# Designs tried in a protein design run: designed miniproteins, single chains, continued (4). Part 36

Each design is a single chain, and the fold is of that chain. pLDDT is the mean over its residues in the fold that is shown.

## One batch from the design tools (miniprotein)

Design m13237
Fold by ESMFold2-Fast:
Structure m13237 (fold): chain A 79 residues (1-79)
Amino acid sequence: MEAVVTVEAPTPDGARSLIGGMAAGAAQSGGEARVRLDEEKNVGTVTVTGDPEKIGQAARDGALAGAREAGSEAKVTVE
């Protein structure tokens, strides 16, 4: 199963930083993470694949780590 987390950064520098944080946070929760950066929109997307019971936590941990790297104005969406 998969969960998708999208974080919108306020700046391109924040967007580049958040993708690493999102991947690291998701991996810490036992999920497998795939990351994608849209530099034109400053949006980082992480797709987490794994155990259905752990996938939601991995996605949330990735989102929080990414948002911290992007700064206080980052928007987070979890699907």
Scores: mean pLDDT 64

Design m13238
Fold by ESMFold2-Fast:
Structure m13238 (fold): chain A 107 residues (1-107)
Amino acid sequence: DRIKKLRELYKQGNIEFLDLALDLLENGSPEEVLEAVRLLLEYFKETELFGEEVIELLEAILNGDFDKARELIEKLREKIEKNRGSGSDALLELLDALEKAIEKLSS
């Protein structure tokens, strides 16, 4: 059960949590995608990585507001393109995985 493994890694603070969460966003079932989004939301709230716009994006996905989620992804990509900084590549990888997740959840 990949959901059980994801929850265990998250609770342990294991770095493998992020790798599994990204894999589930891209390749998981809708149930696995939603659990990955939920745990990533908690993770980014705790770490304050990428700021409030990523939190809003993950909340939009969980609420089924895919139009808002796509708008937020576009705005985040535009901001990265205008001002590349530390963590930009990691954020772009997350945004790519979340776009794939939205496609699965909206179909």
Scores: mean pLDDT 84

Design m13239
Fold by ESMFold2-Fast:
Structure m13239 (fold): chain A 73 residues (1-73)
Amino acid sequence: SFVDTFLAILEAHPDMSAEDALLQALLLSGLPVTNETLIAAKEELEAALPDVPEALRPKVLAAIGSVDEMEKR
């Protein structure tokens, strides 16, 4: 899933920004970087938050925030 790919990127690349990890996860999932895809990715990350390991939660929240900022660009 997109969420599993995103979390795997965060674990493999701890120094990567949340925005870069989000964009890389979309690319590896074969998804275009569009507002519709970004909104869907945000909804999936929000739904997964209760099951995300505590150590990764700050980056997941940062990725959700990055979607909101990218929508304004």
Scores: mean pLDDT 81

Design m13240
Fold by ESMFold2-Fast:
Structure m13240 (fold): chain A 95 residues (1-95)
Amino acid sequence: SLEAELREVFDELLKIVNELLEKYPDDPFVRAARETLELIKEKYDSGEITPEQAAELLLKIARALRNYARQRGDEEFVKKIDELIKKIEELLKKM
């Protein structure tokens, strides 16, 4: 289901953000990304935003995190985030 795929994307993105925080503790960019992700999840779970709006916001966060990982020279995280971006783009095509 679209709802299950969207929840999987939330979980994968949160995992990536938590791994980035473990590697780069107290980084204000990564902390802000986690806070934004948690806010999007809260708004989606409450019905304040649609699945399409949630997916579009997750895509924006994923792209920002990819750029951050690239600036850090962290090719492993760039690859992981690129794979997730492709999943989000495919999910949006189904909406």
Scores: mean pLDDT 88

Design m13241
Fold by ESMFold2-Fast:
Structure m13241 (fold): chain A 85 residues (1-85)
Amino acid sequence: MLSYKELLDRYDELVKRLDAAKTIEELQQVRDGLLELAREAYERSKYEYYVNKNEGLGKQLRGLAGDLLSLAQYVDQQIQQLQQQ
C-alpha cells in the first residue's frame, strides 16, 4: 500500500501530466491514473479510520480520494468534449 506521502507525490505527478497533456490518449491515461489513485486513497482511508483507529489520517485520505475523483471527473469531461470534434 502507498503511504500518504507517496499518494501525494503520485497526485503531484498526475497534475503535472495533466498540465502537459495534448492528446485524448494522454488525458485518458491521466484520468485512469487519478481514478486508480482515488481508489487506493479511499481503501487506505477505511483501513486507517476503522482498523488503525487513526481518524485524522483516515479523514485526510478520504479528502484526498474526493479531490482525486473530482479531478478525474473534470478530465473525463474534457475528453468527451474533445471526442465531439
Scores: mean pLDDT 84

Design m13242
Fold by ESMFold2-Fast:
Structure m13242 (fold): chain A 84 residues (1-84)
Amino acid sequence: SMMAELEKAMAELEGLVAELIALAQDMVARGRVTPEELARMRELLGRIQDLSGWIAKNFPEALPEVEKILSKAEPALQALGDML
């Protein structure tokens, strides 16, 4: 049960981070952002924060893998920040 919950949470985290990366890359490629895209990015960031916090609390041994997944978004978010 707990291992199945962790597996599901990790898969969801990977999916959310991949969606965040794709959204950020799309905005950078277009050279513009919309209020709707910024709202979606805030939603994704909130869900990532909540889920990673839940994993950190319940499965602290998984923290290195969580950090590795989260770090994948850093280049795309930096490029977006540099554009804004």
Scores: mean pLDDT 88

Design m13243
Fold by ESMFold2-Fast:
Structure m13243 (fold): chain A 99 residues (1-99)
Amino acid sequence: MEEKEKAIEKGRKYADELEAFSQRATELKNKAPEEVKELYDEAISLYNQGAALARKAIEEAEKLTPEEAVKVFNQAMKRIDELRKYAEELLKKAEELAK
């Protein structure tokens, strides 16, 4: 079962996606009113934290047994999903306040 390799690939893809979201949020911040720029900064920070956590989980998982690697990824993914959800809530609030 190639579960460890699939988890690592999924983690890399998610890290790349979060880094892309951070870059996109930075572009949106540059065009946003001053009043909401802080919300964009917080969202960018959360996306960057999620990406870093995914990269760290990959690095640690490469040295672990398949079962341990999957456990590490499951814990990391849960935390990353929380960070991503909060970032999305901040972006929605920024959009609402900018209207």
Scores: mean pLDDT 83

Design m13244
Fold by ESMFold2-Fast:
Structure m13244 (fold): chain A 55 residues (1-55)
Amino acid sequence: MIEMPEPRSEYEKALVEYMKRMQEVVDNGWPLDEMQKVYDEYMGEMDRILSKYGN
């Protein structure tokens, strides 16, 4: 009755998404602003996962 998502699987999903988005940014000519945005989104996702399991 309870769903128990593994934190590891969420971290893995976040990493895969980060890598995919970074590849898209790199393919668009390595704009620093876009790279920073993707990195910030990834860090925010890590904080979200930590908050979800840390609260």
Scores: mean pLDDT 72

Design m13245
Fold by ESMFold2-Fast:
Structure m13245 (fold): chain A 88 residues (1-88)
Amino acid sequence: SISVSKEEFEEALAAVEAQTLAVIDQSDLAGLEQMLAVLDKTEKELEQALKEGKISPEMAKALMEMIRRLRARIEERIAALRAEEAAR
């Protein structure tokens, strides 16, 4: 079967999230702002895929929850870097 199991999907998702968080922690302001734009595009594409029945509601929920966590981390990092720059 060419179908990914739910468990394999969840493991792959966790690995992608961990790798992305590491990249976020090493990124500058420009990189972080670009990542926010990519997440906004990805969220819209996921909403469209869900409407078209190309993704299960459970998979869409897991991906949306990951995007929410990644966005929060990026926003926290941007705020910290902007505060540092303003202090110069």
Scores: mean pLDDT 82

Design m13246
Fold by ESMFold2-Fast:
Structure m13246 (fold): chain A 115 residues (1-115)
Amino acid sequence: VEELIEAALEELERALELAEELKRIAEEAGDEEAARLAERVAENIERAKELVKSGTIEGLREAELLLGVSEVALAVLVVMNKDLPKVREAALRTLEEISRAIELVEAALKAKEAA
């Protein structure tokens, strides 16, 4: 379980860097809505990191929920920003890392519930 938690935290750190980059790209493009959403995604990732570090079943479930909400938000950005390719590409990269983090959090939760 510890190895899955460590792997999830590494993916979340990478996702946070990408969300911060997405915010910068959105600001440069003048997309205030995308920048605001990227900021909320970054806040959700930071909260999810704290919850994952707790290693509790409740914390892992809450982290999964926060990351799931962020995944949906990023998917909307990918669809809505077809005319801003850099924003779309940055959102897609962030989405892919969050999806990987969700898989690791789910694996950790399942392993913890089976113990």
Scores: mean pLDDT 86

Design m13247
Fold by ESMFold2-Fast:
Structure m13247 (fold): chain A 90 residues (1-90)
Amino acid sequence: AQSPEEIRAGAEAAEGAALKRLEALGVLTPEIAEELRREAARLAEALIAGDWEAAREAARRMAEVVLRAAREAGDEALAEAAERDIEVAR
């Protein structure tokens, strides 16, 4: 089983990767960055608590933020990846 520190580190790494991708596409705003960080924090805390339902909901919300930004950028590949993440987190 992963420690709380390992779970938080994993969530921070995933958040950082998403933020860098959106910044490279020129669609990263402070609002989008804050929303991603908020949902990543919820995901980490839900996983630490063993609340799989809350974890899936947070993961879905993160994917929805990425999907909106990807569609605005016209990045079809990132949009398709985010749509798959939403489907998995259903």
Scores: mean pLDDT 79

Design m13248
Fold by ESMFold2-Fast:
Structure m13248 (fold): chain A 100 residues (1-100)
Amino acid sequence: MEEERKKKIEKSEKLKPISEELIEYYENKIYDEKKIEKFIEEVSKILGVDKEEIRRIVKKLVELGFSPELAILIYSTLRIHGYSEEEIIELAREVREKLE
C-alpha cells in the first residue's frame, strides 16, 4: 500500500510540468501536432504505458469533442489514479454531456 502510494506521488510530480504545459497550450489555443506527439511520448514514459494505448484513448476523447491537449490531460490525470480505458472514456463522456 505505502509503496504504491509513493510511486503514484512520484508519477504525479513528473506529470505536473507536462500538465501545466498542456493547460497553457489549451488556454492559448496552441495546436501543434508535433508537440502533441511529444506529450504522448513523455506521458508514456512517466506512466509506463504503451504509446498506442494513449493514442487510442486520446483519439476517442477527441471524438467526444475534447481538444488533443485536454484529451492527454484527462487521460494522464485519470490513468495515474488507476482508472481503466473504459472508465476514462465513460467519465469524459459524462463531463462532455453536462457541458452541452
Scores: mean pLDDT 76

Design m13249
Fold by ESMFold2-Fast:
Structure m13249 (fold): chain A 87 residues (1-87)
Amino acid sequence: GEELSKQVEEEREKLIKEMKEAGVKSGPFFGLAVTLAAGTVVALRDMGDDKGAEEARKAFIETAKENPDNYLLAASAAGKVYLDTLK
């Protein structure tokens, strides 16, 4: 509902701030990738997997630092953490 949308927006803002502090510049698909990563983190947190949420956040940031021209790859790294919890 509206509460989940607000949580995704708050997480998106936090991720953007951390990316800027880490020196990651905005580029193609940056906004989409950050939104997908924020949704993944919020979904894990909603499931009670706070550790998984932190791992997804870290995977996104680390992959984005290594792949500054492929932010969708960073979003995929966060998504893999989520998928691994569904087994």
Scores: mean pLDDT 79

Design m13250
Fold by ESMFold2-Fast:
Structure m13250 (fold): chain A 75 residues (1-75)
Amino acid sequence: MAEEARKLAQEAFEKLPPEAGQRVADHLMRAAAYLDQGKKEEAKKHLEEALRILRDTPGAPQELIEKVEEVLKKV
């Protein structure tokens, strides 16, 4: 899961507008760090915030939203 969150952070940084991409990537990287530490509840909060920003971003790829939702389901 942590590796998936890191890959999604890179995709967000590349595919979103700069401000939204940076915010989503930061939350996904924080989620990955918490997953590496076994801190699932903290990781969930950052995944939920990343998902919220994605849904509020016009033109965010649906595939990216679905991948973040899938990671969140497994935490």
Scores: mean pLDDT 86

Design m13251
Fold by ESMFold2-Fast:
Structure m13251 (fold): chain A 93 residues (1-93)
Amino acid sequence: MDDLAARLEAIGERTYEAGLREAETSDDRDLWIERVEQFRRIGQALVEALRAGADLGELISFARMAASISKIAGDDIGAAGFEEMARLLEEAA
């Protein structure tokens, strides 16, 4: 459990850094900062839920939903991060 949580946090950190790099080069910097902060909050909630003993199937469903919502919103970086999180959770299930 703790190792799985740490691996989710690592995906979150990489995704956050990628989003910040995009914000630096984007014509809409404020939009990318908003996306990055939203991803960070949702990703942290996922890690906290895992540590609290939430069902892996529910966490996978949530991560997939978050990825889909991010994709629809145009946040391809956040979407990729949530897709990696969902895949990691599926491998652990």
Scores: mean pLDDT 85

Design m13252
Fold by ESMFold2-Fast:
Structure m13252 (fold): chain A 100 residues (1-100)
Amino acid sequence: SALEKIEEVAEELRRRAAESTDPLVRAALDLLLRELEDIAKDFETMSEEERKELAKKMVEGVRKFRDHLLEEHPELSAASRAELEAALERVERTLKEIAE
């Protein structure tokens, strides 16, 4: 279900945040995690159609967040950028699957 997909990616972000050595990466992943947890709560009361519409809007939100984060932090190491991009791509992919 859409809810199970959100819960799965939230658990992955929780692990990634705990394992990251970069405090900025941890902060960004924690922010995304809070957003996903809020959305999981909203999904509990939503119809399948409403979940798809929200997921579609969130894809755009994740892309804007990524662009803003990378623009604000040009000092990020290649490794930290790769960690953030991998996590953001995982979230975007899951949201696209729900939006289908």
Scores: mean pLDDT 84

Design m13253
Fold by ESMFold2-Fast:
Structure m13253 (fold): chain A 82 residues (1-82)
Amino acid sequence: MRLRLEGEILLAMGQMAYSLGMYELAVKQYREAIRLLESVDPASPALADALENLAEALEKLGKEEEAERYRERAEEARRAHE
């Protein structure tokens, strides 16, 4: 399905940006990945990964309160998949 593939590609692009220290770009890519993946399957492992990776990127930017909210969402997505 197109949205799932696009979401997974954006997740991979965000991970690449994060690895390069481009945290603002990583946040942008992860947010778009989350939007697409959530619309397809709110219990997918890819969505849980995107939410956790977004939280890590937000922590690098000093947005710790926002990061904590996304970590909570990642935990919920993982529990839904289990």
Scores: mean pLDDT 83

Design m13254
Fold by ESMFold2-Fast:
Structure m13254 (fold): chain A 75 residues (1-75)
Amino acid sequence: MTDPLIQRAQQIRDQGDQYYNDGNYMMADIQYGVAQLILGITIRISKDPQIIQQARQLSDQITKNQKKVMDKIKK
């Protein structure tokens, strides 16, 4: 079952992906950072192991996306 906070983080991550595809790497980085903050809160407050696992999996995916953005910004 998908938690509303995980759904919101997913939507913000999708917005970050759109900015990345448009070449707006700074906005992509900001969106990914906001999604990570929401997922961090979800992990801390949730008592459901399935929700915690979903949040961790999405956070790991966003971390990979943030590395791609960093590679574009640092060049």
Scores: mean pLDDT 84

Design m13255
Fold by ESMFold2-Fast:
Structure m13255 (fold): chain A 83 residues (1-83)
Amino acid sequence: SMESSIVMARLLALSSELDLAIRTKAPEEEREKLIEEAKRFMKEARAFIAKLKASKDPELRKDAELMEKRLEEIEKKIEELKK
């Protein structure tokens, strides 16, 4: 759906922002702010994914699976950024 596409685009943007912070060895204060923002967005994304998974529409369930994979990637990047 259009809503799923917007959430997916935001997940990809966040992933890229985390990658940039890791690669540039961003200052601790910047890393902490980014981690907090990422955690808040991920919480909202998980709520959206749960709603899609509750749907009987197979396309929405497929969107949910793809988003879950992106969230796993982001979680790994957050852990890397904490180090």
Scores: mean pLDDT 84

Design m13256
Fold by ESMFold2-Fast:
Structure m13256 (fold): chain A 60 residues (1-60)
Amino acid sequence: MITKEELKKLMKEAGLSDEEIERVLKAWDSGDVDAETAELLRKIGKYWVEKNKIPKTVTF
């Protein structure tokens, strides 16, 4: 299980904009993920996998 702070750092490393980060964090707080936010989370997860090693499992 990934923390909100770890997710924020991961999003910054993946090159997401501040607006995209805020959108994902809003979905994290509400627990309600729309289709557009799900696409962003998928992109983040793919970036983490491509970064060779996954120290933690990414959970949304």
Scores: mean pLDDT 68

Design m13257
Fold by ESMFold2-Fast:
Structure m13257 (fold): chain A 76 residues (1-76)
Amino acid sequence: GVAAALASLSPTEQAVLAVLAEGPRTAAELAEALGLPQSTVTRAINALAARGLVKRDPATGLVSFDAAGWAALEAA
């Protein structure tokens, strides 16, 4: 379920999701909001995307929640 997935995340991954709850952001905007290097944020985004929790728009660079991935976790 969602709670188990959140518990398995690193602190950086959890922080990225918390900022994204306010709306879609680019990796650079997430890095600025969190005070972290963009490389650190990019690694967290890649890990979250591999889990199906976030998606990236290749045209805009915006990162957002992957509704299908979250729905699958809630159904489990």
Scores: mean pLDDT 79

Design m13258
Fold by ESMFold2-Fast:
Structure m13258 (fold): chain A 53 residues (1-53)
Amino acid sequence: MPKVPEAVARPFSQQEIDNAQSAYVDALWNGKDYEKLEEAMARLDSAALGWLK
């Protein structure tokens, strides 16, 4: 099943990293959105791993 996510098809830009950080901070500040927190963390992990790899 060939499924290529658009976010994975290209390297993350500085703007995408900044957006991910902003989303993470907003999730933390608005509090108690565990699902949003998990998603923001996963996005940050993907961005960080993409940077390293």
Scores: mean pLDDT 60

Design m13259
Fold by ESMFold2-Fast:
Structure m13259 (fold): chain A 79 residues (1-79)
Amino acid sequence: SKKIEELKERAEKLEAGEPFGGMDFEEAKKKAEEIIKNTTDPLEITYNLQKIIIDTDEKHREEFAKWAEEQLKKLKIKL
C-alpha cells in the first residue's frame, strides 16, 4: 500500500540521520487536531497521526505518540 510505503520511506530517512521532523509537541498537536476535525475515516486519521509522529522531533515524539494514542482511544479507533 502507498501509505505504508510512504511511512517506511520516512522512517528509513530518519534512521539514516536525514533531518526529518522539526515539529515540536504543540505544532504536532495542532496538525493532528486539524486532521481529527476534518476527517471521519479511521484509517485516514490513523495514517496521518502516524505520519505526524514520524515528523515530530525526537525530543517530543514519545509525548506526542502517547497523546495521539489517547485521542484514537477517545474516537474508539483500534490501534
Scores: mean pLDDT 73

Design m13260
Fold by ESMFold2-Fast:
Structure m13260 (fold): chain A 87 residues (1-87)
Amino acid sequence: MKEEKVKEVEAKFEEVFKRELEELKKIGSEEAVKLFEEAGKLAKEAAVLKAEAEATGSEEKRAEAEKLWAKAQELAKKAYELIEKHL
């Protein structure tokens, strides 16, 4: 199927995400926003490593992906706690 449809869905998702991010910044949770941004970056790296581990059957890469994912989850939790206190 055409990549155009995937990009259209991604663009709509990104639009909603940016809108939410702008509102979160207005709540005065700039620290939470930064943590959430770092969590997203780690989650992306974990997803790439997981895909590589599945393709190669590497248990070591799978373990590394799980560690990065766990770290991303921890950062996201901290960001969420900061946001919750302001809401």
Scores: mean pLDDT 69

Design m13261
Fold by ESMFold2-Fast:
Structure m13261 (fold): chain A 67 residues (1-67)
Amino acid sequence: MSEEELERRERLIALGVSYAGQGDFERAVEAAKEAGGSEEQARALAEAAYNGDQKAVSEQARAILAG
């Protein structure tokens, strides 16, 4: 994976977290999936962000970026 692609994926994860924090769960899931997350990972990230679980957000973000 290129550094440019990694930065793009990190920005998409940050966008997803922002959408979830605003209550836009559907856009949060879409952004996480564009970052390379599976349906399950994208929903887990969105749920963690919506609930303010920073540890779970970090764990899911790493899983998406690593896979």
Scores: mean pLDDT 83

Design m13262
Fold by ESMFold2-Fast:
Parts: structure tokens; C-alpha cells; sequence
Structure m13262 (fold): chain A 85 residues (1-85)
């Protein structure tokens, strides 16, 4: 969980590239860690990298399933972020 905690710290500092690196490491260590997937998507959305956020969502669906509440939540987050542009 150290990588996930570092990711959150970097995201709070707006060091998004470092946050992404740490969240990706957390996912590599535990692909079932749904919170890491959600925060990775949120970080890409903060950077306005919608295509990257959508790619992460696609991979998350493979791990968690399309009907998982966190997947549905992430889909809504991406849709809302794109509509605000």
C-alpha cells in the first residue's frame, strides 16, 4: 500500500506524473486494488487526458467487470469531465 499512499501524496501536490507512476505500481502489485484504479483515472482527468483515462477504464473493466460499482462510477466521472469542456 506504500505506492498507493505515495500516489495520493503526489496528486495532492499536483505532481500528476509521479502520482500516475505510483498508482501504476500499486496496480501492478495488486490488480484487484480498485481504489488505485479509480485514483489513476481521477489523476488523468485532473490532467485533462481523457483518452488515457478511458484506456485505464477499459483495463479496469477487464479486472473488476463492467457491472462493478467503481467501474460505473469511473464511467460517470469521465463522462462528466468531458461534458465540462
Amino acid sequence: MEHYEKGKEYALKKEYEKAIEEYEKAIEENPDFIEAWVNLILTYLAMKKYEEAEKVLEKMKEVAGEDHPAVIFAEQLIKKAKEEE
Scores: mean pLDDT 85

Design m13263
Fold by ESMFold2-Fast:
Structure m13263 (fold): chain A 82 residues (1-82)
Amino acid sequence: EVKERLKKWRPDMSDEEIERLIAEHERRLAFSKYVDDLIKKLKAGEITLEQAIEEARKWAKENGDVKAGELAIESLRLIAKQ
């Protein structure tokens, strides 16, 4: 369990703090998978770079995570250069 590993690594943290970190990690994991799907579609020619960037920005706005959106846009731009 992720909670048990985090508690062992950070025994100074409360259970509530660990639960919040797990929720944050789960959101970031879901976003990572979403970005992976965008990369696959971009490589397959199913969407343009501009469409992929718009989708990443839309997801970040809907989930309130602007920094994750910016990182995804950088990754998409790097993939497009390959």
Scores: mean pLDDT 75

Design m13264
Fold by ESMFold2-Fast:
Structure m13264 (fold): chain A 70 residues (1-70)
Amino acid sequence: SARELAEILVDHYDTNGDGTLSRQQVIEALVNLGLSEQEAQRLVEKVSTKPTLSREQAIEVLVEAIEKLR
């Protein structure tokens, strides 16, 4: 499922182990899924304006991207 894949990706990119991801880590995950860097940046801005995202915010962004790439 999209959520299951998103959770795996978030866990893989969470290098701090604190349940947060940097904006850059989420953008890299989105680009690796097939989005352009500009599309990835716009999608991230929709859920957070901060330099970091919570686990749930990162999952939300990745799920939306996976569903759109179908």
Scores: mean pLDDT 79

Design m13265
Fold by ESMFold2-Fast:
Structure m13265 (fold): chain A 72 residues (1-72)
Amino acid sequence: SMEDKKRLIVGMELGTVEVYLAVKRTMNIPISDEEVQKLLAKFRENLERAGVPEDLIQEALEEIKARIERAR
């Protein structure tokens, strides 16, 4: 379905951020507040470009914020 395709896009974008966080964790590099803001902005931009509706973008932003904070 179209909804399944949108969820797949969200999952792919979340996966990209998870890889970045895993690299930071493996190299023992801290994540700064400025870097968090840039990650969230880029994540939103990628979802908007992919045509993900605003309600799903907001849900995805809350999820990625939680994942970033768990990685700090």
Scores: mean pLDDT 81

Design m13266
Fold by ESMFold2-Fast:
Formats: sequence, C-alpha cells, structure tokens
Structure m13266 (fold): chain A 81 residues (1-81)
Amino acid sequence: EDEAVEHVSKAMLIVEKDAGQEARDEVILAALEAMYESGGDKIAGLDAMIEKIRELKEKGVISEESAEEAIEHLEKAKEAL
C-alpha cells in the first residue's frame, strides 16, 4: 500500500512540474471518476490516470519524456496493489 501511494505521488509530481497543477488535477479527477463508475476499483482509477496522461501528451500539454516517466510510476503502483 505505501509503495503504491509513493509511486502515485511521484507520478503526480512529474505531471505538476512539467504540465502544471491544472493538468495534475485533471489526472486525479479522471481516477476519481473511474473509481466511482467501477465501485471503488483502484486499478480502474490508475488506468484512467495513465489514459489521461497519454491524452495530455497527445495534446502537447506534457512532454513525452515526463508522460512516459509518470506512466511508469503508475504501472508500478498497479503492481504494488
């Protein structure tokens, strides 16, 4: 649990530093929406975060390097659940 939280925190810090606080908040909101729809599935929340970061990358809001690093941390968070 602590390891999953640490990886999510690192991913959010990467998004905030490159794309700003609004982009970070959009990623968090995507996770919350997915968790509400799935009845609290944490993996669904993490998958929604990953997809939102990919969307932000395609829009040019976050760099490819930062997006890939943040996604890697979220994948590690999924493994730690």
Scores: mean pLDDT 87

Design m13267
Fold by ESMFold2-Fast:
Structure m13267 (fold): chain A 72 residues (1-72)
Amino acid sequence: MEKIKELIEELRKKGKYERAEFFEELLKQAKTEEELFQVYGVLETVLNPSKEESDKKKEERIEFMKELLKKK
């Protein structure tokens, strides 16, 4: 958990406050270890993007995670 929060703080340091808030919301909604692992994976991807990866693809991954955590 703290490792994920540390990555969220890195997003804030990079000026990506909107994404940092989004990941904090996802973290609050994550109830299982698998959900936490997926949040961590997406966050790592956002912090270390490939040069060719578009912002749209990153947003699609984030949206997918949000829907996944919201689904009951």
Scores: mean pLDDT 68

Design m13268
Fold by ESMFold2-Fast:
Structure m13268 (fold): chain A 90 residues (1-90)
Amino acid sequence: GVTITNPVSGAKSTYPSQEEADAAQAAYNSTDRPFVGKNGSRFKTEENLKINELFLDPSAPRPFRDPLSGERFPSEVLLRAHLLEVRRQL
């Protein structure tokens, strides 16, 4: 497995493949401050692992998914815009 560190929480998550680890790393790098809970809590292990789902199904019409809200987007740019807006509101 490949281990990725969440830059916000410091939590380490192990992924079964390099491709999945790279997708998680790209998701972390797409925001300067990834997901933060409404009470200021950092990612828990489960939330950190779900970041990998952003790129899980490239064949779907909306392959990019916000792991916290479950909302899907047709492009990475739209997902990043959504993540920045959610982070601004939190």
Scores: mean pLDDT 55

Design m13269
Fold by ESMFold2-Fast:
Structure m13269 (fold): chain A 90 residues (1-90)
Amino acid sequence: APELRVEVPDVVKAGEPIEVRVTLSKPGDVGATLFDDDGNPLASAAVRGAEGEVTLTLPAPDKPGTYTVRVAHLYEDGTVVTAEAKVKVE
């Protein structure tokens, strides 16, 4: 299966950007969405035609708490792979 690796900081300060580092085994479109602890989408970023390593930047919310980053990778053959990571905002 295609492999998707996602790295986010363990902790960011409120109002600072969250850098989402994505490593791709194959080229394709990449999107990242930030969710709060209740599962509400807060922000998103996307890159078309990504290859190798890409960094997406999401705004950090002003409210401290634990947030989830969900990354989706759409391959040229129509295959979709997803991965999730958690980040703490202080």
Scores: mean pLDDT 82

Design m13270
Fold by ESMFold2-Fast:
Parts: sequence; C-alpha cells; structure tokens
Structure m13270 (fold): chain A 71 residues (1-71)
Amino acid sequence: MEIEVTLASGEKVTVEIDENADPEKVQKTAQNASKAIGTTPAEVILHELIEAGVDEESARRLVERMLETLK
C-alpha cells in the first residue's frame, strides 16, 4: 500500500509499504533515519527502512532525499 511520510526536514515523500506494515512505525523509522543521516551509513538506514516494511525502490528514494537535505 502507498503512504506519505514526512522527513525531519519537513519534506513529504510517497512510499510503497508492505500491506502488513504499520504506517505509524514506518513514519517513525523514516523520521529517525532522516535525523541519523550523515552520522549513520546510508546502507544501514536503507536496511532499517526495508525492515520496517518499505519497498526497496521507495527506501532508496527516501535515502536519496535525506542525503539531499545535508547539502
């Protein structure tokens, strides 16, 4: 299913998540990841998003957007 997540930067990103995933948990994971980006390797953040139920393509897009907020 598709949801909109808000990053710590205030940016909103549409992501595909597993039908059994908790949207609130995904939102919390995305916000925590966007705060940790720059101090935590991007590959670790990508893995945490996928474990939370985010589709791999959506997770890669989220990480890319998070990295853009550091510039």
Scores: mean pLDDT 80

Design m13271
Fold by ESMFold2-Fast:
Structure m13271 (fold): chain A 86 residues (1-86)
Amino acid sequence: SKDDARKNFESLDDLAAKIAANGGVMTDDEKAQIIAIANNLLALLSDNPEAVEHINAYLATVRDPSSPSSERIRHRLATEKVIAKL
């Protein structure tokens, strides 16, 4: 549901904010938590192609240690905008 998607996104955003406040370095445990939440969002929004595209792109940036933080932020914000339109 939209409410479940919003709650999962809020958890993701809170964790991302905590990581940013601690200098932007993601621990292995935090990375695993982000991947789990993003996969939950992917399942909840599977019928929304725009959301699926941005969540998959976000997961790719999380899994790639060379990915710039700006790309992670871009895809996270794009996902938020899709959820806001539900």
Scores: mean pLDDT 84

